# Designed miniproteins, single chains: the designs that were tried, part 109

Each design is a single chain, and the fold is of that chain. pLDDT is the mean over its residues in the fold that is shown.

## One batch from the design tools (miniprotein)

Design m3788
Fold by ESMFold2-Fast:
Parts: structure tokens; C-alpha cells; sequence
Structure m3788 (fold): chain A 108 residues (1-108)
């Protein structure tokens, strides 16, 4: 349990870093890098979700499901070429809010 919580905290910091990299890529108009960072974000979320499920933490799984859906929506918009910087930044702010909620759960 303790080791799994440490792994989740490490993955949460990686997820924050990749979310920040995504925002920078969006602001720079770098669609290719934005897509690359979104794929990394999704892989980190999948790893966190597996650990959260193994811990039986339903609240954490629910937050990770919301993060995964938000990241998938962003990836779809980027792949369709319909993404505006404003829409992508709005979704990234939603992700940051969910990341703060996850951090609070890990501090309990």
C-alpha cells in the first residue's frame, strides 16, 4: 500500500510535467508536440488507474476516468484539426483541477 502510494505520487508529478509541456506546445502552435504530450499523458493515466484499482480506491479511479476522458477529448480535437488554443487551454485547466483533487486524495 505505502509503495503503491509512492508510485502514484511519482506518476502524478510526471503527469503534471507532461500537462505543462502540452500547454507550452499549444501556446507555441506545435500540434505535433501537443499530440505527443497527450499520448504520454494518457499512458501515465492508464498506469495510475491500474494502481488505484489495485488499492480499491473508487474515488481515485473516478478522478482518473475524468482525466482520461478529458485527455481523449483533447487528442480527438488535435487529430481532427478542430482544436483552438482557447478550447485546449480550457480543457488543460480542467485537467489541472482534477490533478489537484488527486493530490488531496494522496495526502489523506
Amino acid sequence: KEEKIKELKKLLEELRKETNNFIKAVLAGDVKKAKEYLKKILEIIKKMKKIAKSLGNKEMVKLLDELEETAKEMLKLVEEGTATPEKLIGLALRMIGLLLDLELLLEK
Scores: mean pLDDT 85

Design m3789
Fold by ESMFold2-Fast:
Structure m3789 (fold): chain A 91 residues (1-91)
Amino acid sequence: SDAETLERVEEVKEELEELEKKLKEAIEAKDVEAAEKYAKEILEILKEVLTPEQYKQAEATLLGALAKAYELAGDLEKAAELRAEAEKLAA
Protein backbone atom coordinates (compact mmCIF):
# COMPACT_ATOMS: atom_id res chain seq x y z
CA SER A 1 0.00 0.00 0.00
CA ASP A 2 1.69 3.15 -1.30
CA ALA A 3 -0.28 5.47 1.00
CA GLU A 4 0.77 3.58 4.16
CA THR A 5 4.42 3.57 3.01
CA LEU A 6 4.37 7.33 2.35
CA GLU A 7 2.74 8.06 5.75
CA ARG A 8 5.40 5.99 7.58
CA VAL A 9 8.20 7.68 5.60
CA GLU A 10 6.77 11.14 6.45
CA GLU A 11 6.55 10.33 10.20
CA VAL A 12 10.08 8.91 10.09
CA LYS A 13 11.46 11.91 8.13
CA GLU A 14 10.24 14.43 10.75
CA GLU A 15 11.81 12.37 13.57
CA LEU A 16 15.01 11.88 11.52
CA GLU A 17 15.33 15.64 10.84
CA GLU A 18 15.14 16.33 14.59
CA LEU A 19 17.73 13.61 15.35
CA GLU A 20 20.04 14.83 12.54
CA LYS A 21 19.89 18.33 14.04
CA LYS A 22 20.76 16.89 17.47
CA LEU A 23 23.62 14.89 15.95
CA LYS A 24 25.08 18.01 14.27
CA GLU A 25 24.80 19.97 17.54
CA ALA A 26 26.59 17.14 19.41
CA ILE A 27 29.40 17.07 16.81
CA GLU A 28 29.86 20.87 17.06
CA ALA A 29 29.89 20.56 20.87
CA LYS A 30 32.53 17.75 20.61
CA ASP A 31 30.14 15.53 22.61
CA VAL A 32 31.01 12.07 21.27
CA GLU A 33 28.62 10.29 23.69
CA ALA A 34 25.65 12.35 22.47
CA ALA A 35 26.76 11.97 18.83
CA GLU A 36 26.88 8.15 19.20
CA LYS A 37 23.45 8.14 20.89
CA TYR A 38 21.75 10.15 18.13
CA ALA A 39 23.52 8.22 15.35
CA LYS A 40 22.29 4.91 16.85
CA GLU A 41 18.73 6.26 17.12
CA ILE A 42 18.84 7.38 13.47
CA LEU A 43 20.10 3.95 12.36
CA GLU A 44 17.37 2.09 14.32
CA ILE A 45 14.68 4.16 12.56
CA LEU A 46 16.32 3.77 9.13
CA LYS A 47 16.57 -0.02 9.54
CA GLU A 48 12.74 -0.14 9.44
CA VAL A 49 12.27 1.97 6.26
CA LEU A 50 15.36 1.55 4.02
CA THR A 51 16.45 -1.27 1.73
CA PRO A 52 19.65 -3.13 2.76
CA GLU A 53 21.69 -1.17 0.19
CA GLN A 54 20.24 2.20 1.27
CA TYR A 55 20.88 1.24 4.91
CA LYS A 56 24.57 0.53 4.17
CA GLN A 57 24.91 4.00 2.62
CA ALA A 58 23.20 5.54 5.68
CA GLU A 59 25.56 3.61 8.01
CA ALA A 60 28.56 4.87 6.01
CA THR A 61 27.30 8.47 6.24
CA LEU A 62 26.69 8.25 10.01
CA LEU A 63 30.08 6.59 10.65
CA GLY A 64 31.66 9.51 8.77
CA ALA A 65 29.75 11.96 10.98
CA LEU A 66 30.89 10.10 14.13
CA ALA A 67 34.48 10.12 12.83
CA LYS A 68 34.22 13.93 12.62
CA ALA A 69 32.92 14.06 16.22
CA TYR A 70 35.86 11.97 17.47
CA GLU A 71 38.34 14.03 15.40
CA LEU A 72 37.03 17.29 16.89
CA ALA A 73 37.24 15.72 20.38
CA GLY A 74 40.91 14.78 19.73
CA ASP A 75 40.47 11.00 19.33
CA LEU A 76 42.23 10.70 15.97
CA GLU A 77 42.67 6.89 16.20
CA LYS A 78 38.93 6.29 16.67
CA ALA A 79 38.16 8.84 13.93
CA ALA A 80 40.44 7.00 11.46
CA GLU A 81 38.86 3.63 12.41
CA LEU A 82 35.32 4.96 11.83
CA ARG A 83 36.30 6.53 8.48
CA ALA A 84 37.82 3.21 7.31
CA GLU A 85 34.59 1.38 8.25
CA ALA A 86 32.51 4.03 6.45
CA GLU A 87 34.58 3.66 3.24
CA LYS A 88 34.29 -0.14 3.42
CA LEU A 89 30.47 0.06 3.74
CA ALA A 90 30.13 2.65 0.93
CA ALA A 91 32.15 0.53 -1.52
Scores: mean pLDDT 82

Design m3790
Fold by ESMFold2-Fast:
Structure m3790 (fold): chain A 91 residues (1-91)
Amino acid sequence: SLRERARQLLEEALRLVKEALEKDPNASPALKGALRNLQAALEDPELAAAYAFGAAISLKTAYKKASKEVQPLLKEAYRKAEEALRLLLEA
């Protein structure tokens, strides 16, 4: 289903954000915000679209401040969160 695919994308985005946090000990508030929003999206299916939107916004902000090593992880996480949002809105 669209919701199952969205959940998989959110889980993959969460994994990438956790990896980014391990590589960056000075993680921005935006990156921590992305973590919280992705976790909330997975815990509350009814509000998943709203939390996925919040995660995408936080990831875009975090990307601008991220190190060169972490930027590819955040770009991929952003694309996955944005795709999950699209699928949730179509469901």
Scores: mean pLDDT 87

Design m3791
Fold by ESMFold2-Fast:
Structure m3791 (fold): chain A 74 residues (1-74)
Amino acid sequence: GPIAEEARRLLEEAERLLAEARRKGNEQAVSYAEGAINGARAAIEYAEQGDDRGARAYLGMARKDLEEAKRLLE
């Protein structure tokens, strides 16, 4: 469904940011990118189980971690 699709897209973006953070040696950005990956995976799992509330909560947390990783890599 839409939540799982959005979480999968966020997961792909977070994995790209993790690679960039590692290349730049930015340990704080690595931590936030890993947080985004974990949150996106949880959102996918909850969405696949029909828990839309849980999926949205984890997707929201993943988005915040992704945003912080992006800021740290500017």
Scores: mean pLDDT 91

Design m3792
Fold by ESMFold2-Fast:
Structure m3792 (fold): chain A 93 residues (1-93)
Amino acid sequence: MERVKEIAQKTTDAINEVKKLGKEAEKYVDESRAAATQDPDKARELIEKARKLAEKMRSFKEALAVAHYYTKKIEERIEQVEADLQARLAAQA
């Protein structure tokens, strides 16, 4: 039980950190668009900074996909067992 709580806390902390990186990347994208007309070189430099932040987020995206797959698999199995138990109880009534 305690290990699950630790994993949940670490996952929440990681999500919050990725969210902060995403907001920082969005600021660079917006600044790049604003600079594009006056200074194309600056705009390109800003978009490159956003790209590097996105690369840092990629490893977390891969980990999240695995967690999502595992969660769905267990949810489906629980649902099947609950349906079977309800059917057995109905048969005894």
Scores: mean pLDDT 76

Design m3793
Fold by ESMFold2-Fast:
Structure m3793 (fold): chain A 94 residues (1-94)
Amino acid sequence: SVAAEAREAGEAALARLEALGASDPLLYLPAEAALRLAELVERYPSPELERLARETVRALEELLANPGQPAALEAIERALELLREAERLARELE
């Protein structure tokens, strides 16, 4: 399921960043966003939330591929914007 994929990606990314000793808390945000999107997809299964979760996983993959590049900041910003949209949509589904 999309929720399981997002959770696994987020958990794996957190473990990897912690093992590497990443000290910048911003680097952890896309992984945390993926975990939150997984929770939202499980609670409110919708095609729109599933799309946002998949896009968040892609942003996380982009960050992990280029953690020290300018692209990392773009991936972080994108993940946060996707999470904000998902939280807004989830409130409308309550």
Scores: mean pLDDT 84

Design m3794
Fold by ESMFold2-Fast:
Structure m3794 (fold): chain A 99 residues (1-99)
Amino acid sequence: KEKLKDFLELAKRELSRLIEQAEKANTVDEVKQAAEDALLRLLIWASMLDDEEVLTILNEFARKVLEAVETFKSNKEKALDLLREAQKDFIERLEKLVE
């Protein structure tokens, strides 16, 4: 219960930071490193919850983030929109698990 709420709050902070870093990024490598760092921190925390549904949601989110990073190479605005959509979906799915 409380651990999942803590993870949700961590996820909100990590994702806001990732979006900010992506907005300021000038290269695909910068966005990729920021995304990989955020996903690694989220994975470490999620692994401590021992919750298969959280891991499934995180894996789906990771796939969408990697798609956004790849899109950044050709269209930064589209990549940022995809990243914001992925963030919104991820947070909404985690919030449903907390309730």
Scores: mean pLDDT 85

Design m3795
Fold by ESMFold2-Fast:
Structure m3795 (fold): chain A 103 residues (1-103)
Amino acid sequence: MEEARERAERAAALIERALRDPSLSLEVDAPGARVNADAPRVGLTLRDADGRELGRAVLETPEAARILAELLRERAAEAARAGDEETAAAFRAFADRAEALAA
């Protein structure tokens, strides 16, 4: 339970950092559409312009993916309140993707 939240918070932090810093890239390793529980794993890796790894997170359960979606929607609302609709739209897109991976 706590591990799922910690992984989701780590993933959300990497996504937020990538969206706020255009010099960074976020790589998403997903096993494709989640059609069963045997392939729930999604990897996220944040890299700098030289390809150096700055951080990584792995979503291993549907619960972690759902928590991630919730955290990203909260960040989207915060960005929208700040007038940054482009960043808000990006957070919403990642949240929708996280929810799809949890299904």
Scores: mean pLDDT 75

Design m3796
Fold by ESMFold2-Fast:
Structure m3796 (fold): chain A 89 residues (1-89)
Amino acid sequence: DKEKEKKYLIALSYLAERMGYTEAAELFRKAAESFDVSSYVAGMLILIGDAFDKGELDKVKELINKIKKMVEENSSLEEIFEEIDKFLS
């Protein structure tokens, strides 16, 4: 589902931006615009690397799993962003 894929990528960009992973956020935004798999893979590798360096890998994993579930359940981007904000507070 192309709409769900785009929603997932936008949510990943928002998560990365809120955690200060600006480079990963930009790559996910590019992937959402173009459906470029290489940008998605690069974004994930940078996100994982940055999260590992900061000791936040488990937190990022939990958030990604939550985002996936919300996208599958057809939650709005606004609901997903609110949940990310709540988790990161």
Scores: mean pLDDT 86

Design m3797
Fold by ESMFold2-Fast:
Structure m3797 (fold): chain A 88 residues (1-88)
Amino acid sequence: SDAAYAAAQVQQLTRGAAITMDNTRRIINDPSRSQQQKINVLDRTQRSLDWIRTQLDRYRPTTPQQVDDGQRVVDQIQRDVDNMRSQV
């Protein structure tokens, strides 16, 4: 069904955000990485999160609760990005 497809897409987008954040955290915690490399990865992560938010909202008419749940996960990841940015 359209609803099942939309819910699966929302789940994949949300999972993608979590994976992106895990990869970002590894780079930020790597002592061999320069400050500029860390800034660059945070900037790329921010662009990825902005894109994911936009893609999630496309499914709002079909599956609003799942989109709201996905946006909450992205909000938590956004707070982690903001905290990491303050540390570099």
Scores: mean pLDDT 90

Design m3798
Fold by ESMFold2-Fast:
Structure m3798 (fold): chain A 76 residues (1-76)
Amino acid sequence: ATDPQTLADGAIAVIRKYADEASAKALANGDEETAQRIREVAEKGIAEVQSAADNGDTDAVLRAALKAVKEILDLQ
């Protein structure tokens, strides 16, 4: 079975990847406000993922990761 911290590490890597790509795209278009919002969503999502992993809640890790990625994609 996948342990919560292993899932969190993978989820955090995915959040960072999407945030970096989305932020770079926003900055290339001169949209500094969207780039800042993407960073804030990613930071919050990473914190929520880590908190869920610290509590051993695998379902909460997946929900937090999905929420963060969706919010980043919705900002594009």
Scores: mean pLDDT 86

Design m3799
Fold by ESMFold2-Fast:
Parts: sequence; structure tokens; C-alpha cells
Structure m3799 (fold): chain A 63 residues (1-63)
Amino acid sequence: SAARREQLVEEARRRLPLARKELEEAEERLKDPSKLSVEEYVGAQLRKIGSEIEIELLERILA
């Protein structure tokens, strides 16, 4: 429905800058991976990958 499309666009506009900020924060944590524990490294990589996928999805909604 048109209402559903409008809600998706509004949500995407709200979330996109937040997802970009999360990607930047994950990339910052990964600047020196040798100083991270294995758990911290895996967590930071998962956050980075998740943020990249979310950005791609949100950009598709806004296209």
C-alpha cells in the first residue's frame, strides 16, 4: 500500500545516518586489530558487515 511505502521511506531516512555512524565507529575500532581480543575483533567485524548491509538496504528503499 501507499501508506506502507511512505512508512518504509520515512524509516529509511531516519535510519540511514545512524547506520553510517555505526559503520564509522566499527571502522575506527578496527584501525588496530592486533590490540583487540578475538571476541572484540569478531564483534567489530560483525558490526561493520551488518552496518554495510543495512546501508545497502536503506539506499535501495530510498532509490
Scores: mean pLDDT 88

Design m3800
Fold by ESMFold2-Fast:
Structure m3800 (fold): chain A 88 residues (1-88)
Amino acid sequence: EEEFRREVLEAMARAAQAVGDLILAVSDYLGTEREAKRLAEAGGPEAKAVADQMIADAKSRYDAAGDRLQAVGDEENALIERALERRK
């Protein structure tokens, strides 16, 4: 059962990494949204276009981080289901 313990630790490490990435992406998104709003309010049409792009880029990174966390969760659930199914 040393193999099971290793698999659990590896899954936990991947989950921790995904959570960390999501926290950073959320912080980046919120910070970017605030900065983009200031830029759009202070600048002309060019500044508004840049602000919109900044928000879109940050949102894309946030969505990607969320997708990665979901994928890790799905992988963990599949591993648990397989472990339960193997018991006879």
Scores: mean pLDDT 79

Design m3801
Fold by ESMFold2-Fast:
Structure m3801 (fold): chain A 85 residues (1-85)
Amino acid sequence: MEQLKRDAQELIAAAPAAKERIRALQAAGELTPEAADLALRAVDLAEQAARAALAGDLEEAERLRAEAERLFREAVALAAAHKAA
């Protein structure tokens, strides 16, 4: 349980830096607006999942985590397609 709380707190603490990196990549033209939007939404959902885990709602945390992972994978696929063009 201590490990789960620590991991959740670390994820919440890292979220602002992750969003800044995504915005910087979009500004540099390395991410399309669509890929950046998906990645930012994925970070928001991952942060919500971490908060749900800290609240003891593990079912909601897992649901939000799975959705965040799905959006992040889609963002990565779009970014790869953009680089290939």
Scores: mean pLDDT 81

Design m3802
Fold by ESMFold2-Fast:
Structure m3802 (fold): chain A 88 residues (1-88)
Amino acid sequence: MAAAEAERAARLEALSAEHAALVAANTPAARERRKELHLELAREAGAPEEMLELLRESLEAIEARRAGAPEEELERRGEEIRRRLEEL
C-alpha cells in the first residue's frame, strides 16, 4: 500500500499548491476552479457526499453574491445551507 499512499500524498500536495495559486489569481476562472478544488480536497479528506453537496452550495452562494444576485435569494440560500448543516 506504500505506492498508493505516496500517490495520495502527492495528489493532496498538488491540490493544495493549486488552491494557493488560484486564491492569489482571483479571476472568475480561478474562482470556478477553486470551488472544484475545494470539493476535491474535501473528497480526498473523506468528506461524505452530503457534506460535499453543502460545500458546493455554499461556494455557489458566495459567487452569486459577487454576481449581484437578489438579497432575498441569497438569504433563502443561506438559511437552507445553515439548516442542512445543523441536521448533519
Scores: mean pLDDT 74

Design m3803
Fold by ESMFold2-Fast:
Structure m3803 (fold): chain A 87 residues (1-87)
Amino acid sequence: MSEATREAIARVRAAVDAAVAAGLSAEEMADRIFEILREAAERLGLSPEELERVALDAINHLARLVSPEETDAFAARLAARLREFLA
């Protein structure tokens, strides 16, 4: 795994923790995490495959902190935004 991917994972995990602590909805968290992923793609040159790895890590990290229903809502919105961005 590249250092850029590792940096993006660390940043996204911290953002997930902060969003959960702030009481954001699943959709608000997904939108915030998407903006971090978009910035990482632009600044660190992450490939689509690396972005998918970071997104999957974010979903798995959130699953430890919130209900399955909230995790599913987050994953669905994040996946939709990533598909639009990568198209």
Scores: mean pLDDT 85

Design m3804
Fold by ESMFold2-Fast:
Structure m3804 (fold): chain A 55 residues (1-55)
Amino acid sequence: MKEMRERMQELVERGTELTKELVNNEMSDDERKKIVQEIKKLAEEYKALLEEAYA
């Protein structure tokens, strides 16, 4: 449980960093799409860990 919780925290922290980049920086549509894709990837991992923890 603790290891899973630490991984979930890492995913949240990384997602927050990427979100700050989207909000604070002006960037091309292609760069924005790449960051959004990474955020979605992190969200998918987070959901998988939640399902595993509560399954």
Scores: mean pLDDT 78

Design m3805
Fold by ESMFold2-Fast:
Structure m3805 (fold): chain A 95 residues (1-95)
Amino acid sequence: SARIRSTAATVVDNLKAAAEVALRMSGERGAKLAALTLRVNASQLRSAGGEELAEIAERHAKEIEELARKEPNVDPSTVAERLLEAAREIERAAE
């Protein structure tokens, strides 16, 4: 639907912006912000009727949380790339 596609486009922009912020943070703090951002945006996608897209965002949030738990010194660029991967997957699924 047009509403789901419009919401997905906003979420993609939000995740790209979060990736830029994550590059300027420590990996641990960046990962926490990234996971929170994905969960907030998943709620917006679900509210728009995009359940599948919300599940994609939630899965990426869980993967980033697990990465931070296993690798406390994770590189900020790795966190940023995971956010960009989430954005690409959501954009593709919304088409």
Scores: mean pLDDT 90

Design m3806
Fold by ESMFold2-Fast:
Structure m3806 (fold): chain A 84 residues (1-84)
Amino acid sequence: MKKAEEEQNELLEAWARREGLDEATLERIKNDPEARREAGKGFTEWLQEELAEELEELEEKMKKEKVPLEEQEKKVREFLKEKL
């Protein structure tokens, strides 16, 4: 099941573009697992600092509305794309 990894990689690339990284650096993140893992740590820190409250609110709302797990993942992805 690599679809989730592909979606995470898309979000990571979008975040890196937002941070103003050069195309060469973006290409490295896309093709190098080690660079991608390192960038993923920065992305996770950014999520916790900038979006933690909004993500928590979104997750609580989805649980209250009994949204299916697959649809919850899609909504989180859409939320992150809007912020990037």
Scores: mean pLDDT 74

Design m3807
Fold by ESMFold2-Fast:
Structure m3807 (fold): chain A 59 residues (1-59)
Amino acid sequence: EEEKLKKAYEIVGDAKSRLESFLKKYGPLENLTKFSAEDLASLLGISREAAKKLIELAK
């Protein structure tokens, strides 16, 4: 859904370009659920809270 992707970009804010690169490498948003909040926060340069919200959105 396009709406989920828009919300994901809002959650990551300034890290939008990193999220886009990540999705190109690892596939659709649902694949984010395979990562821990800590790993996503480190990879995208966002807070753990933002990473948790992103994982919940991707479910």
Scores: mean pLDDT 79

Design m3808
Fold by ESMFold2-Fast:
Structure m3808 (fold): chain A 93 residues (1-93)
Amino acid sequence: SALLASASPALRALGDEVLRHLAEALKHAFVGDKEGVRKHLALAEEAFRAHMAKEPSPEKERAFYIAMASIYLLAGDEESAGEYLKRAKKYQR
């Protein structure tokens, strides 16, 4: 969790709930548990949507989608990783 939070100030600014779910998804990705990855990323996205409803930010949105893509890539889900990277690029331009 601390390692993931340190990777991006924008990602850290999303708050502990989002970061906790991303960290759990990352742990499941390292052990090859695709179902656990999907479940925890869904929880991260719910917490992310709640945060963005209060404090919208394109920078935070981009950072979140990059984190999602990275975890899917580590889990071997290149298709989902590509989709989230494409979403992240919309906020870069």
Scores: mean pLDDT 80

Design m3809
Fold by ESMFold2-Fast:
Structure m3809 (fold): chain A 74 residues (1-74)
Amino acid sequence: MEEEILELLHRAIDAYRQGKFDEAVKLLREAAELAVKHKASPQVRKDIIEAANLLKRLYPEYKEEVDEIIKLVS
């Protein structure tokens, strides 16, 4: 399960590096939802929060959606 969450997180990072911001936000949300559903470790939740904060810092227009993702896993 955590391996699947980390795969989604890596795909999200790749997506925003390619400028596919909507896809990156979608993948981050999917990772966050799985982390909550399966009670992922604190480390995996921190990794999601870190990636979300990086995306929000680089692309402030996605702040609202990203803040929702952070709230989900916090």
Scores: mean pLDDT 81

Design m3810
Fold by ESMFold2-Fast:
Structure m3810 (fold): chain A 57 residues (1-57)
Amino acid sequence: SSQLEQLRKRVEEVKRRLEELEPDDSLDAQIERAFLRMELTVLEREIANLERQIAAS
């Protein structure tokens, strides 16, 4: 679905940003990494929920 495509695109964006932040040990980068990792967890859960609903249809 288009919703799955949007979620997968966001996952790739978050992963890219985390990679960009990897060499940065500043407090701001640590905080941003924490929020991005939390966002990844939420996105992966939403993707799994949507895939389950599609499979159950």
Scores: mean pLDDT 85

Design m3811
Fold by ESMFold2-Fast:
Structure m3811 (fold): chain A 105 residues (1-105)
Amino acid sequence: AEEEAKKRNAKLIRLTAELPNGGTLEVDAILVEEKDGKLIAEVVRARIDAPGTDGTELTGGRLEVEMENGIVKKARLEARLVGQAPPHFPDPRVLIEVTGAKAEF
């Protein structure tokens, strides 16, 4: 994640959030655009850890973050599952929206 950002001379965003089920979301993304309190980033990796699971790895896609006074109001992640795309779903997408996330630059 940091190596990809450094290679592109781009800014890395790390987003963390707690999920309503007691799980966690972690996203590493490269900042593409910042305008009017809205951040748009290219997802390098993301991970969902939930109680009773082995965790889920995600890659590629888009992260949109809405900021107000340095606080994340809303984040929307669109990414794809790592490893297993079923033959009838060559590009399975996962969409996650969170509030109360923490973003680091």
Scores: mean pLDDT 72

Design m3812
Fold by ESMFold2-Fast:
Structure m3812 (fold): chain A 78 residues (1-78)
Amino acid sequence: SLAEEVKRNGAEALREAEKALEEAKKKKDLEKVKELLEGLERNRPGFEEAAEKFGAEEELARLEELKERAKEAIEELE
């Protein structure tokens, strides 16, 4: 179903973002962490819509968790 596709695509995007964040943190790449945070913030409206229309609430919650982790990483690296 479309709902299953939306949830799967969101989960995959979040897995890729999490992997990129952890790699950037290990390399102490502050600019990359900032780019990842900007990407997560830009995609938030889409995840909110997916949560409302398709029940992708867990994916939205994970997006918010990754945003907070990215913010913490920026503070630690600055």
Scores: mean pLDDT 86

Design m3813
Fold by ESMFold2-Fast:
Structure m3813 (fold): chain A 89 residues (1-89)
Amino acid sequence: DLDKLREEALKELEKDPNNGVALAILAGIALQKGDTETAKEYLEKVAALEERTVETRAAVLGLYPYITFLQDEETRELVEEILAKLPRR
């Protein structure tokens, strides 16, 4: 249920607005609904995060199947930029 997953991610953002995993989940939900504009807004927030974690990187990597399916090059470029900033193991 995407609506429940969205509500849970929004609650996590209320606790910590810098929660990159929650932001990536919200971007993924938007991509699944074909709402690339909303997805880009969440991804831009991930790109602006000062705290860069492996967990956030893993969540962003999980977006690749949706980006590849939609063939949105602007969203793909944004995801690749974010991944370049996030730490690897």
Scores: mean pLDDT 78

Design m3814
Fold by ESMFold2-Fast:
Structure m3814 (fold): chain A 60 residues (1-60)
Amino acid sequence: AADAERRRINEFIAELRKKYSLEEVQKAVEVYQKARKAGLSTDEAIELAKKYAEEIRKKR
C-alpha cells in the first residue's frame, strides 16, 4: 500500500526525465517535496512539480 504511492511518484519522475534535463527534474522533485510537506495531496504536489518544470523550460 505505502509502496504504491511511492511507485506512482517514481513513475512521474521518470516521465519528467524523458522530457526535461536531470537538473530540471531535481528542481521539480524539490517542489513536489515542499508541497507534500505543506500538506498537499500527492496529485496536487505532482501538478505543482509539472507546472514548475514546464515554466522553467518555457523560459529557458
Scores: mean pLDDT 76

Design m3815
Fold by ESMFold2-Fast:
Structure m3815 (fold): chain A 60 residues (1-60)
Amino acid sequence: MPVDEKEVRESLGRMAAQVEKLRADNEGWSKEEAFERAVNFLKSMGFSEEEAEKFAKEAL
């Protein structure tokens, strides 16, 4: 049976992207570097490329 998987995934994606944004700010990474790292991190967590890019763009 379906659960609120889309909403849960969106919440987790946003949180993960925000964590990467905070890390980028702390490390002094450029916006481009921060975006690439956030996308790669989200993809490593099992998100699709479209989802990862969306969450990274929203957080940055």
Scores: mean pLDDT 77

Design m3816
Fold by ESMFold2-Fast:
Structure m3816 (fold): chain A 81 residues (1-81)
Amino acid sequence: MEVAKLFQEYFDRAMKLASELREAGKSVEEVVRALKEEFPELSDLDVRNALGLGTVMGDDTALYHAALLAAIAETGAEVEK
């Protein structure tokens, strides 16, 4: 229950940041870099995988995947403490 709420909070924050930066005209690469800065548990490999997925499935898929990975990584790091 609490873990699900923590995940939702991180995911909502990641999606809000991505949406605001996209509205400001930022590229997918710039948005993913900003997600890495805001969510430091997001790995460089996760960033590369999200960007790679974007080249095949499109920008929105890349951003959704990056936000999902950021929320998973931050939630996992928090519950391990």
Scores: mean pLDDT 80

Design m3817
Fold by ESMFold2-Fast:
Parts: structure tokens; C-alpha cells; sequence
Structure m3817 (fold): chain A 82 residues (1-82)
């Protein structure tokens, strides 16, 4: 589980660094780390695969894929916190 989260965060860092400031990257990654901790290994693997596809995509498509992943994580985070 922890290895999958770490790998997903590494891929997300590379992706975010293309369009976000270093300060915003660190804020987003901290949120993602917490949100991913609430997911199953299978859900984390799906997130990782989506992020890896985004890395290979053109900037517009990469941003859309990342936004979809972030919305998914926000939903999961809200379900766990209350």
C-alpha cells in the first residue's frame, strides 16, 4: 500500500511540475497523500495508471486527466472525514 502511494505521488509530482508552481505542487501532493491513504490498493493502482497515461498525453489532455483524478480523490476524502 505505502509503495503504491509513494509511486503515485512521484508520478503526480512530475505531472504537476508541468503546469503548477513548486509551492502549489507541494500543497496538492500533501492532500493527495492523505486522500490516497483512504483508498484500497486496487483504487490506488487505478489512480497510478491514470496518472501514468496523463504523463504520456498532450498538455490539455494531461490536465483533464489530472483534474478527474483530483475530483475522485476529493470525493473519497470527504466520504472518509465525515
Amino acid sequence: KEELIEKALEVARKLLSRFESPYNVEIILKFMEEALSYLTDEEIQEVLERLEKALKAPPVEARKIFADVLHYLIKKYNEKEK
Scores: mean pLDDT 78

Design m3818
Fold by ESMFold2-Fast:
Order: sequence, then structure tokens, then C-alpha cells
Structure m3818 (fold): chain A 55 residues (1-55)
Amino acid sequence: EEKKKEEELKKKLKELQRKVEEIMSKPHPSKEVVVEELKALAEELGLTDLEPGSL
């Protein structure tokens, strides 16, 4: 069970990194906008908010 979860997490993390890099490649928008986009992305990928304070 853990192996399957780990493999799935790695795939999601890899995709997340690509999207985060894309967001960062844009002109530095407001921190608020970046956080909101990251939140929407995490929700879309189905990632559980592991760090609620830093979302």
C-alpha cells in the first residue's frame, strides 16, 4: 500500500513542480495571487494540505 501511495505522490509532485515553475516564470505577481494559484493547483491534483499554515 505504501509503495503505491509513494509512486502516485512522486508523479503528482513532478507535475506540481512543472506547474509551479510555470507560475514562477511569469512576472512576479502578488504573493496572494501565487498562493491562490498554488492552492487551486493542489486541489485539482487532489493533494491533501499537509502544511495548512503555508498554503
Scores: mean pLDDT 66

Design m3819
Fold by ESMFold2-Fast:
Structure m3819 (fold): chain A 80 residues (1-80)
Amino acid sequence: MNKEAILRAIGIALRAIGIRFDLPSMSEEQLREAIEQLRRDLAELRRLRRAHPEQAEFLDRVIALVEEVIAELERRLEEL
């Protein structure tokens, strides 16, 4: 089991959850910065998923979480 890949994905998931909790109080600048950070995180998760097919189920769940949070941030940004 690649422990480093799992820990990295957990770190990304925790960041996405933290951003989601802060979302109602975010400024337009903070929303844009959060979206760009999560897009970078999503690209890294997709690379990890290709490199570690044995972790596909776990990584797909984290990818889905990050994609959902990005969509929520983008919806909020369009409302401003």
Scores: mean pLDDT 87

Design m3820
Fold by ESMFold2-Fast:
Structure m3820 (fold): chain A 70 residues (1-70)
Amino acid sequence: VQQLTGDDIRRALEIAAKKLGISVGTLKRRIAEEMGISVNTISNVERGKLITDELIKKITEAINKLLAEQ
């Protein structure tokens, strides 16, 4: 667990979307709703424009929560 990059977040989103049987866009919207942020903020994180440890942690926690709801 060194710095997660935007590419790491993008890969995590793609894997989670496949496991949930939904599109990456739908998953981003659900994560945005869970975190109380915009989908554009998540897109900025995966593009490396807005990378903080707090945002990466919260996005990862939201993905894990959605996967656990299966």
Scores: mean pLDDT 76

Design m3821
Fold by ESMFold2-Fast:
Structure m3821 (fold): chain A 90 residues (1-90)
Amino acid sequence: EENLLLANTVMVVGHGAAQALREMGKTEEADRVLKLALEAADYIINGDFEKAASLLRELAGLVREVAPDNPKAQAYADAFEELADIAEKL
């Protein structure tokens, strides 16, 4: 149950980050963010929390690099790091 909630939260944050990037015209980076978020969610569902955490940290770094001046995107990057911290404790 906790794994499904965490995976769903990753996808909500992933869709939010992707939408923020699309609004900036960064459609290819938005698609990449969504793909990586789905991959992280799949790892969580399968109980591979270390891989999920690593991928979520990579995702946060990608969003920060692609949209450094967008506070909304930076908030989603912060959320990915918090989700990575949660996954590491499981």
Scores: mean pLDDT 87

Design m3822
Fold by ESMFold2-Fast:
Structure m3822 (fold): chain A 63 residues (1-63)
Amino acid sequence: AELAELEARLKEKAAELEAKPSLTPEEIEEAIRFSAEALAEKAVAAGMPREEVEKLIAELLAE
């Protein structure tokens, strides 16, 4: 349940950044990466294995 919420937030953030034409692709990638790392830390703190969280985030970024 918590991971699904974090996943939804990451996708929403990426879509919002895409809507801002003044941002460069590099800035968008950096912001998404920062968000993914923050989500990984929260999921690990919630008791999820880091390796599984990193795999899920990598799959989210690949979409």
Scores: mean pLDDT 68

